# Ledger of designs, part 9: designed miniproteins, single chains, continued (3)

Each design is a single chain, and the fold is of that chain. pLDDT is the mean over its residues in the fold that is shown.

## One batch from the design tools (miniprotein)

Design m8282
Fold by ESMFold2-Fast:
Structure m8282 (fold): chain A 78 residues (1-78)
Amino acid sequence: MEEAVAALREMAENGLGPITKEELLEIIREKGLDLEEAQKALDEHSGEVEEERDRRLARLYREAVRLLEKKKEEAEKK
């Protein structure tokens, strides 16, 4: 999802936890994997991805989206 890609960047700017946001961004960048390609794989139910790095990327940005949403909800309450 395009929103997930944006959420990753927003998470890095929000400064969530100790090095969590920065490590996620760094990992994705070092992998040299295009998030757009990952989005397509996810939209196609990952269509049987063989690369383990792609599976890990999907987990990372899925978790990042969750963290971002949780952070938003908590911030709104305060």
Scores: mean pLDDT 48

Design m8283
Fold by ESMFold2-Fast:
Structure m8283 (fold): chain A 80 residues (1-80)
Amino acid sequence: SLRDTVLQGIDHTLPVIEALRDAVRDSDPALAARLDALIAELQALKARIQANQFASDEELLAELAKLSERAEAIGDEFAA
């Protein structure tokens, strides 16, 4: 299902973002803080999916799109 696919994606992505946060903690604490915020948002999305709080797949996809935009913004700020 879409929900199972998204949950699997979050479970695979979280360790990668956590590793990145840990790698930059001492050199760029501002970036580490933004990565912590992204980790918290991914964990919150996972909890909402597991609690069956989405009325539709469209609503879930809209929340994923917002998270993707935030992740891209962090990437752009890191590259600058």
Scores: mean pLDDT 82

Design m8284
Fold by ESMFold2-Fast:
Structure m8284 (fold): chain A 85 residues (1-85)
Amino acid sequence: SSLDELLARAEALHPDDEALRAAVAAARAAVAAAREAPSAEAYRAAADALEELARLLRELGDEELALEFEIEAGIHYIQAGVLSL
């Protein structure tokens, strides 16, 4: 998926940044968990992880990639809302 491509790109851009590497791993795990067992809580956790990844990318100066992750986080928050109903 495009999200999987974005995650791979974030990991490749800053391979030696420990905080970003941890955030990519956390986002990848949360997204995988939400896909495997969909729930409002799982999609919200994935959205939160994607927002944290976007925040770190912005601090590193990767504004365009940060915006892509903010869009993906928004999509996951919307899906969490739908699953809550």
Scores: mean pLDDT 88

Design m8285
Fold by ESMFold2-Fast:
Structure m8285 (fold): chain A 112 residues (1-112)
Amino acid sequence: MEEELKKEVEEKKKKMKELAEKAIKAIEEGKFEEALKYAEEVYKLAVEIYKLSVENKEYDLAIEGLEEGIELLEKLLEKAKGKDKKLELEIEIMLGVLRLMLGVVKLLKKKS
């Protein structure tokens, strides 16, 4: 069970990195709507890792997935800053949600 979950998390993390690279390229090309779609997919994958890992009480996997998602979205925010206000705000909202989820997982791990 743990090995199957770990494999799924690693596959999702790899996909998040690929999507983040596509988002960076879209930002550099001025394709901000396309970049937002890739950023939303990164966010969705981080949330999926969180849900699957927490349901299985695999809090370290949830932390790893959320930290990866946060790091990737922070890189996208840095690239978007000053270029598109909507993209910047949407990434900041997604980061806020992932940081809240990370705080919840860290509390759950301490109680276990």
Scores: mean pLDDT 88

Design m8286
Fold by ESMFold2-Fast:
Order: C-alpha cells, then structure tokens, then sequence
Structure m8286 (fold): chain A 110 residues (1-110)
C-alpha cells in the first residue's frame, strides 16, 4: 500500500539521521521523534483524518522544530556546520518528496 511504502521510506530517512549523528544521541532522539510525528501526520492525511490544509500547517510546524534542533547542533559543532546542514537538507528533501506524494495521492482520490 502507499502507506506501507511511505513508512518504509521514512524508516530509511530515520536510519540515515541515526548514522549521520551517532555522536549526538540526544539530538538524534529529538529529530527521530519529529520524523515519526511527520509519519503519523502523513498517515492521518492518507486515511482522510485531516485535510491537506491541516496537514500542511502541522508539517511546517514540525519542520520549524527540526530547524531549531539543527541550528543548536551547528552552534555546538561550528567546524561541522556545513556537513550538518547538508545531511539535514538531504533528509528534509526526502521527507518533502514523501509528503508531496501523499498530497498528490489524496488529490487523485477526490
């Protein structure tokens, strides 16, 4: 199912974040929780429990919380700030793709 494929892709993103930030277990935990919450919101959207508009609002809130964590991580490791930004941008690009596919799927059902 689309939901199962989206969950699998999300699990792969989470593993990439865990590997990229192995030295920062607290940041990994917070980022992983935010990615899991995005996954739950995608599932709610796909199940018709929330509107596309409600999903977009919550999704942007969750991305803003991720940005705060990333900025704190960059402040802690200024020598790695560019690499941290690159890894997080790659993860966010992947989750944006999943979110976009979920929105398109819901639009096609209507």
Amino acid sequence: SFIEEAKKKLEEIIKEIEEAFKDEPEAVKKLTELFKEIGKEIEKLLNGEISIEEFAEKYHELLNEMEKIVKELQKKHPEKAQEINKKMTEAIDKINEIAGEAIEYVKEKE
Scores: mean pLDDT 84

Design m8287
Fold by ESMFold2-Fast:
Structure m8287 (fold): chain A 94 residues (1-94)
Amino acid sequence: GKLEEEYEKLLEEYEKLKKKAEELIKKLLEEGKYEEAEKARKLILEADILLGLALIQRALGRKFGDEELLKKAIELLKKAIELLKEAIKLLEEA
């Protein structure tokens, strides 16, 4: 359904942003900018935790046919994406 399509699109965006953030961290570490890299890694860790929670809500939503759990998964994934965007901004401003 539309909720699953929205979740899959957000998951693709999450994975793309995470790869970008990880490449920017590598560059900052090569430049000796350890404090900025560490701040960004903390945001990425929080995003990964929210992704894990979204995966659980999605699995339960599918098992029980519960659209409300799928909506919660989408909300968690959107929050995770915003944290990755914050991490990328921090890394690009470093």
Scores: mean pLDDT 90

Design m8288
Fold by ESMFold2-Fast:
Structure m8288 (fold): chain A 96 residues (1-96)
Amino acid sequence: DPEAELQRKFDENLDKSEEAILNDPRLTPEEKEFFLKLLEEARKLKPREAARLLLRENSLHLTRRVAEANGDYSALARTEQEIADVLAEAERAQAA
């Protein structure tokens, strides 16, 4: 069953992502807890939807982390706004 095989490989990839997050020295304990919770939420979604969510959130948080580390407050402010916009869109989707 190709669908079941894709689901199994997706679950294995989430497990590997969890291990990578736990072993990433660039992440704070709070960031690690956030990403682990994000992976738990992704496990409840279908693989393609979960992948889109993870890619978007991971990209935003990595951008925020790099901006913070480099003292780029303009990039940090833009990324914080994008995170807020994504949350607002998710809240509107929940209202439907």
Scores: mean pLDDT 68

Design m8289
Fold by ESMFold2-Fast:
Structure m8289 (fold): chain A 60 residues (1-60)
Amino acid sequence: MDEFIKWVEEKYGKEAAEKIREILERNKDNPVLAWIKATGLVMRLLADEVEEYLKDRVKF
């Protein structure tokens, strides 16, 4: 878990890492659900990164 949070902080910043920590804390009684929700947020951040990349390259 700690390595994952550190990776998120390094790639997406402290705000994203704090959101991951909040998800893990809110779901600490169900570690499988906590992991699914945390990875879901990372997937959304990746999708936002891809959208920003495409906006810079594809002007409609």
Scores: mean pLDDT 75

Design m8290
Fold by ESMFold2-Fast:
Structure m8290 (fold): chain A 103 residues (1-103)
Amino acid sequence: MKEREELLKKMEEARKEIAAGDKARRLEVFAEASEGLARMARSIGLLGDKETQRASAEAIEKAVRVGEEIAREAEKVSKEAGEKARRAVEEARRLREEVERAI
């Protein structure tokens, strides 16, 4: 009885560790996708008219907000994932400043 309960506990801990690792990886991918979207919006904005530049700045602002939420969730799962997500958010903010300076 006790040996079986200890085995089940170890299996549950192992599943929890795997799930945490998978969640961290997914959050890293989502943060990178948000940065990628910001890069695309910035490129479109810098080539467009003032209305396109404003729309691009708004799109990047939304990507930054989503990225910040992802970074907070990533930090709860792993410090490394949180740091990677935070770097993606900082890059997105820089891209927004480039578009806003062109307006």
Scores: mean pLDDT 76

Design m8291
Fold by ESMFold2-Fast:
Structure m8291 (fold): chain A 94 residues (1-94)
Amino acid sequence: SEMLELIDELEERFPMFRSLPNLKHLPDWNKIVPNPLSFSTIRKMVESGEITTLEEAVELIRQMAENVLKAFSKDSPMYYEAQELLEFVREYEA
């Protein structure tokens, strides 16, 4: 699957997004981000058939990164990685 190949590559490049962030540092995460996403979550959506196109997968990846930009401090490594991820996936946008 082209979508799963992309997710595999992104998990290697952006390992902080493999699973949901450590909520010990973000007690309001669920309030700020009602639909939390990680590569694990997006992979399950692809495998279940909820997502069938590369464009849909890229949109969820962008949403995942934007969720981090809303919840994390601008000085955090996670915030920086989210910005880099958004720049990286721009090449896959139709």
Scores: mean pLDDT 76

Design m8292
Fold by ESMFold2-Fast:
Structure m8292 (fold): chain A 81 residues (1-81)
Amino acid sequence: MIADPEAQKRLGELLREMRESRPDLSQRKLAERAGLSQSTISRIERGETAASLEQVRALARALGAEDRVAELQVLAHEART
């Protein structure tokens, strides 16, 4: 499947920015809160892999950014199309 590299990179950048706004939130801690592996978080933040809609929802919830779920899901969908 060919991902949209720009959408994939932007999704990763946004998620990283949200996490970095909380200095106590490492990739490992975010992974624990979202029920994902730290490796998955790292790959998503680097734009190396597209996040699933379920992963985006879990990440937004773990980041306290549920108000942005729709925006993040649009980027995740574009990254897969």
Scores: mean pLDDT 77

Design m8293
Fold by ESMFold2-Fast:
Structure m8293 (fold): chain A 86 residues (1-86)
Amino acid sequence: SLIPPEEVDKEIERIAKKYGLSPEAVADIRAIAEDPFNYDAVVRLDVELARKGISPEERVEFYRELARIAPANPLLQAAARSGPEG
């Protein structure tokens, strides 16, 4: 199901706290929520997660959470499906 617009900000704050994201990364998540085709923001987020040493399993969960905010973003959808089969 779709996330209601009023809950998008709450989801962004929850994700930011869960993964210890910088203010810059939070701005990138907001940019993706406003423009699902902002692939540069997705790339910057991935780089930050890698630098923080977030495990591959936790990164998959992160992209699954972002895919709920930006369901029309094909890059996020692909990243959310990256398991042993992907």
Scores: mean pLDDT 72

Design m8294
Fold by ESMFold2-Fast:
Structure m8294 (fold): chain A 93 residues (1-93)
Amino acid sequence: GAEKAIRAGELAARAGLLAGEAAGEVERGIGIALRGIGAATGAYLGIESPEKSAREALRAARDALDLARRAGDERAVRLAEEAIRLAEEAIAE
């Protein structure tokens, strides 16, 4: 019950932060980075449900991945892929 909700929130927050970091590594990624940070903050502060925060983090991570691939930044690609996995895990909880 409560333990799963806490874990889902933590995973959503981590996914949002990683999506923000991935987008932040590319010059045009500021808006996507802000969305990732917003999702992480929402999960951390409990403003949104873990499921909502995880879904927003997943969208941000996918956008960050597309941007990172276009930029050719392998580190940003890896961070965005990890963010997607964490967000999907959070949604599954």
Scores: mean pLDDT 70

Design m8295
Fold by ESMFold2-Fast:
Structure m8295 (fold): chain A 109 residues (1-109)
Amino acid sequence: MEEVERLLSDPNATPEELLELAEKLIKEGKYEEAVELALYLLERFPDLSDEDLRRLLELARELIKQGKYEEAIEIAEAVYNHPSASEEIKREALEVIAEATLLRVQKII
C-alpha cells in the first residue's frame, strides 16, 4: 500500500516502475492493489507500447490462475479500450476476457 500510494502520487513515475510494482503485488497476493495500479497506469499513460500492454495482459492471466476473474476482466477491458492498443493487442485482450468469463461461470474451456 505505501509503495502504491507513493507511485500514484508521483507525477514522474514511469510505466516500467508501475508495471514492476504491479507484478510484485501479484506475487505477494495483493491483488486489489495490483489491479488499482494497473488501471491507474492505463488511465495515466495514453501512449503505451505493445510490450507494456502485453505485460498488463500477463498480469490479468495471473489473476485468472488465482481465481480473480472479475479483476482479470477489468484489466483486459482497460487494455482493449486503451488508445495505444493495436489490433493484435485488442485480440489478445478479448481472449483474456473470454477465458476469465468462461471460468467465472464455472465452465471448462
Scores: mean pLDDT 82

Design m8296
Fold by ESMFold2-Fast:
Formats: sequence, structure tokens, C-alpha cells
Structure m8296 (fold): chain A 95 residues (1-95)
Amino acid sequence: SESEEKLKKAKEIIEESDKKIDELVNKAKEAIKNGDYQSYYDYINQVIKIQNETEKQLQEIYDSITDESTRKEIGQLAYNFRMRVQGKINELSSL
């Protein structure tokens, strides 16, 4: 169904974004360890940008769905994604 295709697309967007964010988080950790504060902040800013772009894409998919159960599942995936990213940013800020 169209709703199943949109759910699959949402999952693929999240998976790609999670991978990019994990790479940037690891780069930020190495930058701060080496005293490279400029690169550290640049990587954090890239994480925030990817988060905002991903959440916008997920919201557009969410708003386009008429199937209530699929919409709720995408909403939960988007919420979990936000919480994961916020947790990673908070961890970096504690270093």
C-alpha cells in the first residue's frame, strides 16, 4: 500500500540519518580529544542540521498519511529518532 511504502521510506531516511549522525558524533569525540574545538563545534552543527532536515522529512511523510496505525508508527519512529539524537548531543556536551 501507499502507507506501507511511506513507512518503508521513513525507516530508510532514519537509518541513513542515524548512520551519518553516528559518524559525525565519533568525529566530534576525536576532535575534542585532540583539542580541536573548531571541528568539534562544526560536527555538532552538522548533526543538528541533519536532525532538523530529517525531522522535516518525517513530518512531511506523517502529514501525507491517511492510515491512522501507520501514522502513529511513523510518529513513534520520529520521536525515538529525536530522543536518540538529543541523547548523543547531550553526551558530547558533557565532555
Scores: mean pLDDT 91

Design m8297
Fold by ESMFold2-Fast:
Structure m8297 (fold): chain A 79 residues (1-79)
Amino acid sequence: MPSQKEIDKIHYLIALARNLIEEGLDPTDVIERLKNLVKKYFGEEAEEITKLLEEASKGDKVTQIKYLDRAEELIESLL
């Protein structure tokens, strides 16, 4: 289970990834950092979140936001 400080870091990276996608920039590096934190704190439970984050790094802006929002919803359910 992540601490409040680590939860804040996860929220920060989600917000940063969303901002990059909305600006038409590549969110891949930020999503990779988020995937690493998810794997660290959620373990086996992180598999579905990691798959959603992989999809959030691909496709068009609408697809990226859709999968990022799904990943955020699942992360919130585990906090």
Scores: mean pLDDT 81

Design m8298
Fold by ESMFold2-Fast:
Structure m8298 (fold): chain A 66 residues (1-66)
Amino acid sequence: SSLLERAEAAEAAGRAAEAAGDYRGAIVHYTQASILYAILGRDDKAAAMAARARRLAEEHGIRPEP
């Protein structure tokens, strides 16, 4: 798969986990999507994914994994 396909799959997985109430899983998937979008130069998407992961961590009291 292309890097773009992997980034889109990670974003979709993040949304699915979030909808299911799996906030830890959503954070992992959104973080992975952010990294992949950054590698692709999709800076707006990378920032949006990182911001969503951070917001979920703060809202649900989940500590960012080291």
Scores: mean pLDDT 86

Design m8299
Fold by ESMFold2-Fast:
Structure m8299 (fold): chain A 71 residues (1-71)
Amino acid sequence: SLEEEIEKIVENQLEKIEKGEITERQGLMEVANESIRLAEKKGYSLDEAYVIQSEAVARLRKRIEEIKRQR
């Protein structure tokens, strides 16, 4: 499903950020790029694809903030 694929994209970038392999900015950019491409490939409209991208980026931001708050 779209939701499961977005979750996997977010989790993969989060793991790379936590390991210090990429910056938070790089992870957010990659989530934005991969989520918009995925939505377009699945036949969502451009407006719907931008909403999906925005929500995916927000998910990664929230996960990063939660990890920082635990430290």
Scores: mean pLDDT 86

Design m8300
Fold by ESMFold2-Fast:
Structure m8300 (fold): chain A 70 residues (1-70)
Amino acid sequence: SAAAKEKAAENAAKLAAEQAGGLAASQGTHPEDVKGEGRVEGTKAVGRGEGKGGIGEYEGDLDKAYASSA
């Protein structure tokens, strides 16, 4: 059960990362996150101005929301 749950969570994380990559390419990056880098909450925005960095950051943000949403 635990192993199956972890596998499902890992698969969901990969799917979310892939979806974020596709959506980021379509909707673009959020410059406010880059600007927020100077703010306290901007710490998770390491490169939203860059297509590559923004995609990676999306995975972290989604994981945090997932845990906080519970």
Scores: mean pLDDT 50

Design m8301
Fold by ESMFold2-Fast:
Formats: structure tokens, C-alpha cells, sequence
Structure m8301 (fold): chain A 67 residues (1-67)
């Protein structure tokens, strides 16, 4: 699998988790961020990525900041 991140930065722990999911499942993830992602979003994003990887071989995820 492959992970591509654009538009901002993810916490290092989340990046490592995404790489492991992609390596384990073979999924390709294209992640588009509008801003840098705070650490508080890590648990929700980890759950989202696991769910996507179970259903798809390729996915594009757009992450919008909370307002």
C-alpha cells in the first residue's frame, strides 16, 4: 500500500499508523488536509482509516478543521 498526504501535516504517530495500515492491507490512501491536524483528532482518524482500509483498495480522504 501507499500513503500520500497533501495540504498539511499529520502527527508522527498517526503517520506511522497510516503506513502500517497501508502496508498490512495494500490500500492506497490519498489524504488531503486544509490545515495541520491536531493530536486530539488521532483516535477518530485512526478509526476512519481502519474502516476505509477494510472496504477499499484506494481511497481519497479530505479532512476539514472543526469550526
Amino acid sequence: GEVNITGGTLPPGLVEHLKRVAERTGVRLDIELREDVPREWEPELKRLVESVALSHREARIEILPPR
Scores: mean pLDDT 72

Design m8302
Fold by ESMFold2-Fast:
Structure m8302 (fold): chain A 70 residues (1-70)
Amino acid sequence: KKKEEILKKANEEIDKVSERTLAEADRQMAEAKAAGDLETGHQKVVETFRKGGEEADKIIKKANEEIKKL
């Protein structure tokens, strides 16, 4: 059950990162469409997803380290 609690918290943090990343990407694309500059919007979205992925990887690594201590 302790392992399940660690995984649940990690998944909740990842869900929050994913939600923020998608919301930010949507805003960036909407702004790019309004400005007529889809190229810049695409580059910003790629960077946003890269940062989100790095945050998720850190959460997973921390959860795995906690599980190893069980």
Scores: mean pLDDT 83

Design m8303
Fold by ESMFold2-Fast:
Structure m8303 (fold): chain A 68 residues (1-68)
Amino acid sequence: PNVDEEKSLAAARLAKTMSFEERAAYARSVMTEEQRELLRRIGAELRAIGDAIDEGLRTGKLPVATPA
């Protein structure tokens, strides 16, 4: 049981009783486009790191990052 997901579902069901305008305002207040963009950037960086780790584990060697 994922309590966070259940709370999100309960919030979504509650939002259905609100007008479309109120629902949109709530969504904007919870997460801004700026925060969403930041999370997307962090996710991309973490994915690149994960790929490098996977390669190191696969070959048994630590890949040298491009230090510049």
Scores: mean pLDDT 63

Design m8304
Fold by ESMFold2-Fast:
Structure m8304 (fold): chain A 105 residues (1-105)
Amino acid sequence: SAGEEAIRLAKEAVKLAKEALKSTNPEEILALARKALELARKALKLLKKAPENKEAAELLREALELIIEAALKAMKLSTDEKLILEAIALVLDAIGLLLELDLLL
């Protein structure tokens, strides 16, 4: 079902975001956080077909919050302007998905 697939994708996004938070390399953190964000986007699209799925919604919120935390960590660890700007963009994208999730629920 769409709800079961949303749970699977959201769980994978949480795992990748947690893995990003274990890294001290800003490029690795951003790469993992970006992969997590792509999975979160797919999970949100599926959740729109099954908005009653509270487990998927809770996991997706957790994933997006962890993605923001990972991007902020990468920004603090980096002196590279390009990586800092990529981290800011990732934070803004994740906030946008959180707002979309709140409007869905």
Scores: mean pLDDT 90

Design m8305
Fold by ESMFold2-Fast:
Structure m8305 (fold): chain A 99 residues (1-99)
Amino acid sequence: SVAELLVRIGEELRRAMDEANRAIDEASKGSVEELQATYDAVRQRLNGLFDRLEAEAAAASPTAARIVREARDYWLSQLDGRGQAAVAEATAREKAAKA
């Protein structure tokens, strides 16, 4: 059913976002350059995942595809906010010369 598909998609997205957040948190302990590279790689991976999930949802129904698109906008916005905050903190830490 469409409902079962959306539950599965939601679980896959939750796992992907948990992994993305962990990767950014871990990279935030390193250099700004490492953090930026990790953030860019994570964002690219999530965009690919959302492209696949939207296509899968669209095959089931237009409504399911819209739900995935709205989830994409929301989660990428959250990731971007987190990434920006992490880069700002790492930059401040490097300026403070706390090694």
Scores: mean pLDDT 85

Design m8306
Fold by ESMFold2-Fast:
Structure m8306 (fold): chain A 91 residues (1-91)
Amino acid sequence: SSMEAKKKQAQEEVDRILDETIELASRAAAYFLRVGDREKAQAIARAVGDGAREAEAHLRSGDYDKALAVAQEMLAYARAQLEEAEARLAA
């Protein structure tokens, strides 16, 4: 029962973080495409896809702390990419 609650909480938290990550990463990729940087847009999509798969693998193995850590790293990455994209779009 407590393990099922822990699993559910971790899955919901990872899903929430990855949803935000995808939103921010999609905006960053769109901005990089607008400035002609297709390679950067593709790199962002690949990194987020790889990170999401890694987080899901940790959830499947019951390594909830690692799953959350990977999701948080991807969120930080997406935020940094959006900041860079907005700066380049403004230039």
Scores: mean pLDDT 90

Design m8307
Fold by ESMFold2-Fast:
Structure m8307 (fold): chain A 100 residues (1-100)
Amino acid sequence: MDAFKNLGMAPTLVDGEPRVVMVGVLRDGTEIRIVDAKSPLEALVRAAERAGIPLGEFDPVFAGVSISDPREEQVKKILEALLAAGKITEEQYKKLLERL
């Protein structure tokens, strides 16, 4: 739990509804934001199944995701965060994107 320099939650209006955005700042200064983790994670799991990539047990990673982003962009941001955290390889990242 020392990968993040700062961690917080910020209230945000998304499509007129109040949501909580989870915000993490990595030690290298990278800011990661996530509004809705469930929907992008479901897309990622389905993409991994199609690609034959075992994700195993991994903790959700904060990612710069907005609920207004296209589903593919939401998943891409999560995959980029997973890659940066060393939880997937660059080859696995590319395969998962191709299966979306």
Scores: mean pLDDT 52

Design m8308
Fold by ESMFold2-Fast:
Structure m8308 (fold): chain A 100 residues (1-100)
Amino acid sequence: MEVELDLRVEHPEYGVVEGRQTLEDAGKEFTFEFEAPDGSRLTVTVRVKPEALKPGRKYRVTLTVRIDPEAGRVELVSLEVKDVETGEPVPFEARIERKE
């Protein structure tokens, strides 16, 4: 199945960076890697409940994160997973990791 990531990263010193990624052969778990404005690497892993997955469907992940350079952390501001055709929210679990 296809998964689209719409990404927004907020950094207090470097401002806002937006991006998009597409995974064309995604399973029940999707991992997105991207570079934050300060050069650190962010990894987001999303796991969808199997009962929410439908063959041939596309899903959109909308993610906003905020970098806290003083604490060395990333804050999850918002995360949504939706079916692109129906707009219905999909049950998921997510984790976000920051590596410098």
Scores: mean pLDDT 73

Design m8309
Fold by ESMFold2-Fast:
Structure m8309 (fold): chain A 80 residues (1-80)
Amino acid sequence: GEEIEKLMDEIVKKVVEAARRLGLRPKSLDELLTRIYLEDPEAFEEIMKLMNELKKKLGSDEKFYEAWQKIEERVLKELE
């Protein structure tokens, strides 16, 4: 629903902003989040808080996996 889309938009925005500040050119969302964890742990905590809220609202691991893939695609496209 609209709440899910807003959460995903906020996650993408936070991840892209952190990546741009740190000069990161990632190949995957996992690589990017690992580097944010190491170089900007406060930004990582904010992103993970939003990811946990998204997981709660989706209520299933399968739906969260689908949302993760969509977030990864959007983040990688923004960082081209």
Scores: mean pLDDT 86

Design m8310
Fold by ESMFold2-Fast:
Structure m8310 (fold): chain A 80 residues (1-80)
Amino acid sequence: SEKEEVKEEFDVFLENLKEIAKKLPEEAKKYLLKQAEEMEKEFEEDLKTKSAQEVLEKFREKMEKIGDELDKILKEIEEK
């Protein structure tokens, strides 16, 4: 099913995100790991109540916000 395919891609994505986080400065690592945990919980609930398309759209929006915040954290670390 489309939902199963989305879940498989999401699980792979979360594992990759956690591996990337381990290589980042401590503040960025903590932020990214927290976001990964929050996304995992939200994704489980969203799959019960939302279509695959709605889940993907929400995921895209979440990723844009994470990227923006991560850039800010990394910039602040470099400036300090």
Scores: mean pLDDT 79

Design m8311
Fold by ESMFold2-Fast:
Structure m8311 (fold): chain A 57 residues (1-57)
Amino acid sequence: MDEEGLILSKMAQLLAAGKWDEARKLAEKHGMTEELERLKVMIERGRADGAAVRAAR
């Protein structure tokens, strides 16, 4: 298990919890801003799809 995998898991958890500022700080500390950008896109797509269904109230 490498350190990058552990950091990616933490960033994904922070993004899922809506703690974007903390996720960004973690990515900056470890030079993983590219991976953070990738995770943000995937999470936003998932949320956008779900929100589009629910926001129609």
Scores: mean pLDDT 70

Design m8312
Fold by ESMFold2-Fast:
Structure m8312 (fold): chain A 78 residues (1-78)
Amino acid sequence: MKYKLVLMASPAHLAIAEALAKKVKEEYGIDPVIAPSDYSDRDYEIVGDNLLLEVHRYDSAEAAFEVFKKYYLGLNEK
């Protein structure tokens, strides 16, 4: 895969990031990195070969997982 997944999480949203990381690992065999968020107003950002998702922008791991499928898999589909 060309892009790596990084989950940007504040302490308040760490549980969502951990639940998303577990789901992504179990369903797709991808082990994402969880990194501290600076509360960016962006839902996601691409920095080099990293796709960064701002976890605080999502209400649940399920909502974040839909964005992961749309964005991360779309970037790495072919």
Scores: mean pLDDT 74

Design m8313
Fold by ESMFold2-Fast:
Structure m8313 (fold): chain A 110 residues (1-110)
Amino acid sequence: SVLDQVRENARSMSTRDLLGSLIGLADRAILAKTPEEMEQLGRALRVVVDVLAEDRPEIPQEKLERMRALVDRGIEAAREGRLEEARRLFEELRRLAEEIDKQVQEQEAA
């Protein structure tokens, strides 16, 4: 039900609001203290990435695939208790999301 609520909320958001939400969730995942919390936040990140894959032509397919791979690897690392690896993956995801947000902002200004 929580993931369904995240999905419904995400579908109503602009691309930039979705990227902001993704960055916020990634920050929470990086600060998570347990594998269970980090995995749950990773699953929420996956829902947001999947919504970004729905009819958002401003995001290049290559970058979307990279975000999905980082989230999936982060979830797996968290599930296996590899918290430092999961944090590095979510930090990389956060940087990629910031790069995409800047690209979208520049496209809107053109």
Scores: mean pLDDT 86

Design m8314
Fold by ESMFold2-Fast:
Structure m8314 (fold): chain A 89 residues (1-89)
Amino acid sequence: MKEREEEIKERVIRLVREALPAREVVDRLMAANPEVRSWEELLELADPAEQEAIRRLLELLRELQELAEEANKLSEELKKEVEEEVEKL
């Protein structure tokens, strides 16, 4: 059914757009701390605003993963479109 495919695509686009500012914060923090090997270590080095960005990014990435898995079950074309959007992160 096309309605569910459209819903998934719209939600993925929205989540990627919401994740981009948090991704930029995380990327800057990672660039400043290249020896960090885990999200837990990154959180320890982060200030409260950066910690919120890290947690938000991880939450959005989890939602995107769930949508990508659902997209893969519906159609191979939808999975590819979802993967292309997520690659923008």
Scores: mean pLDDT 81

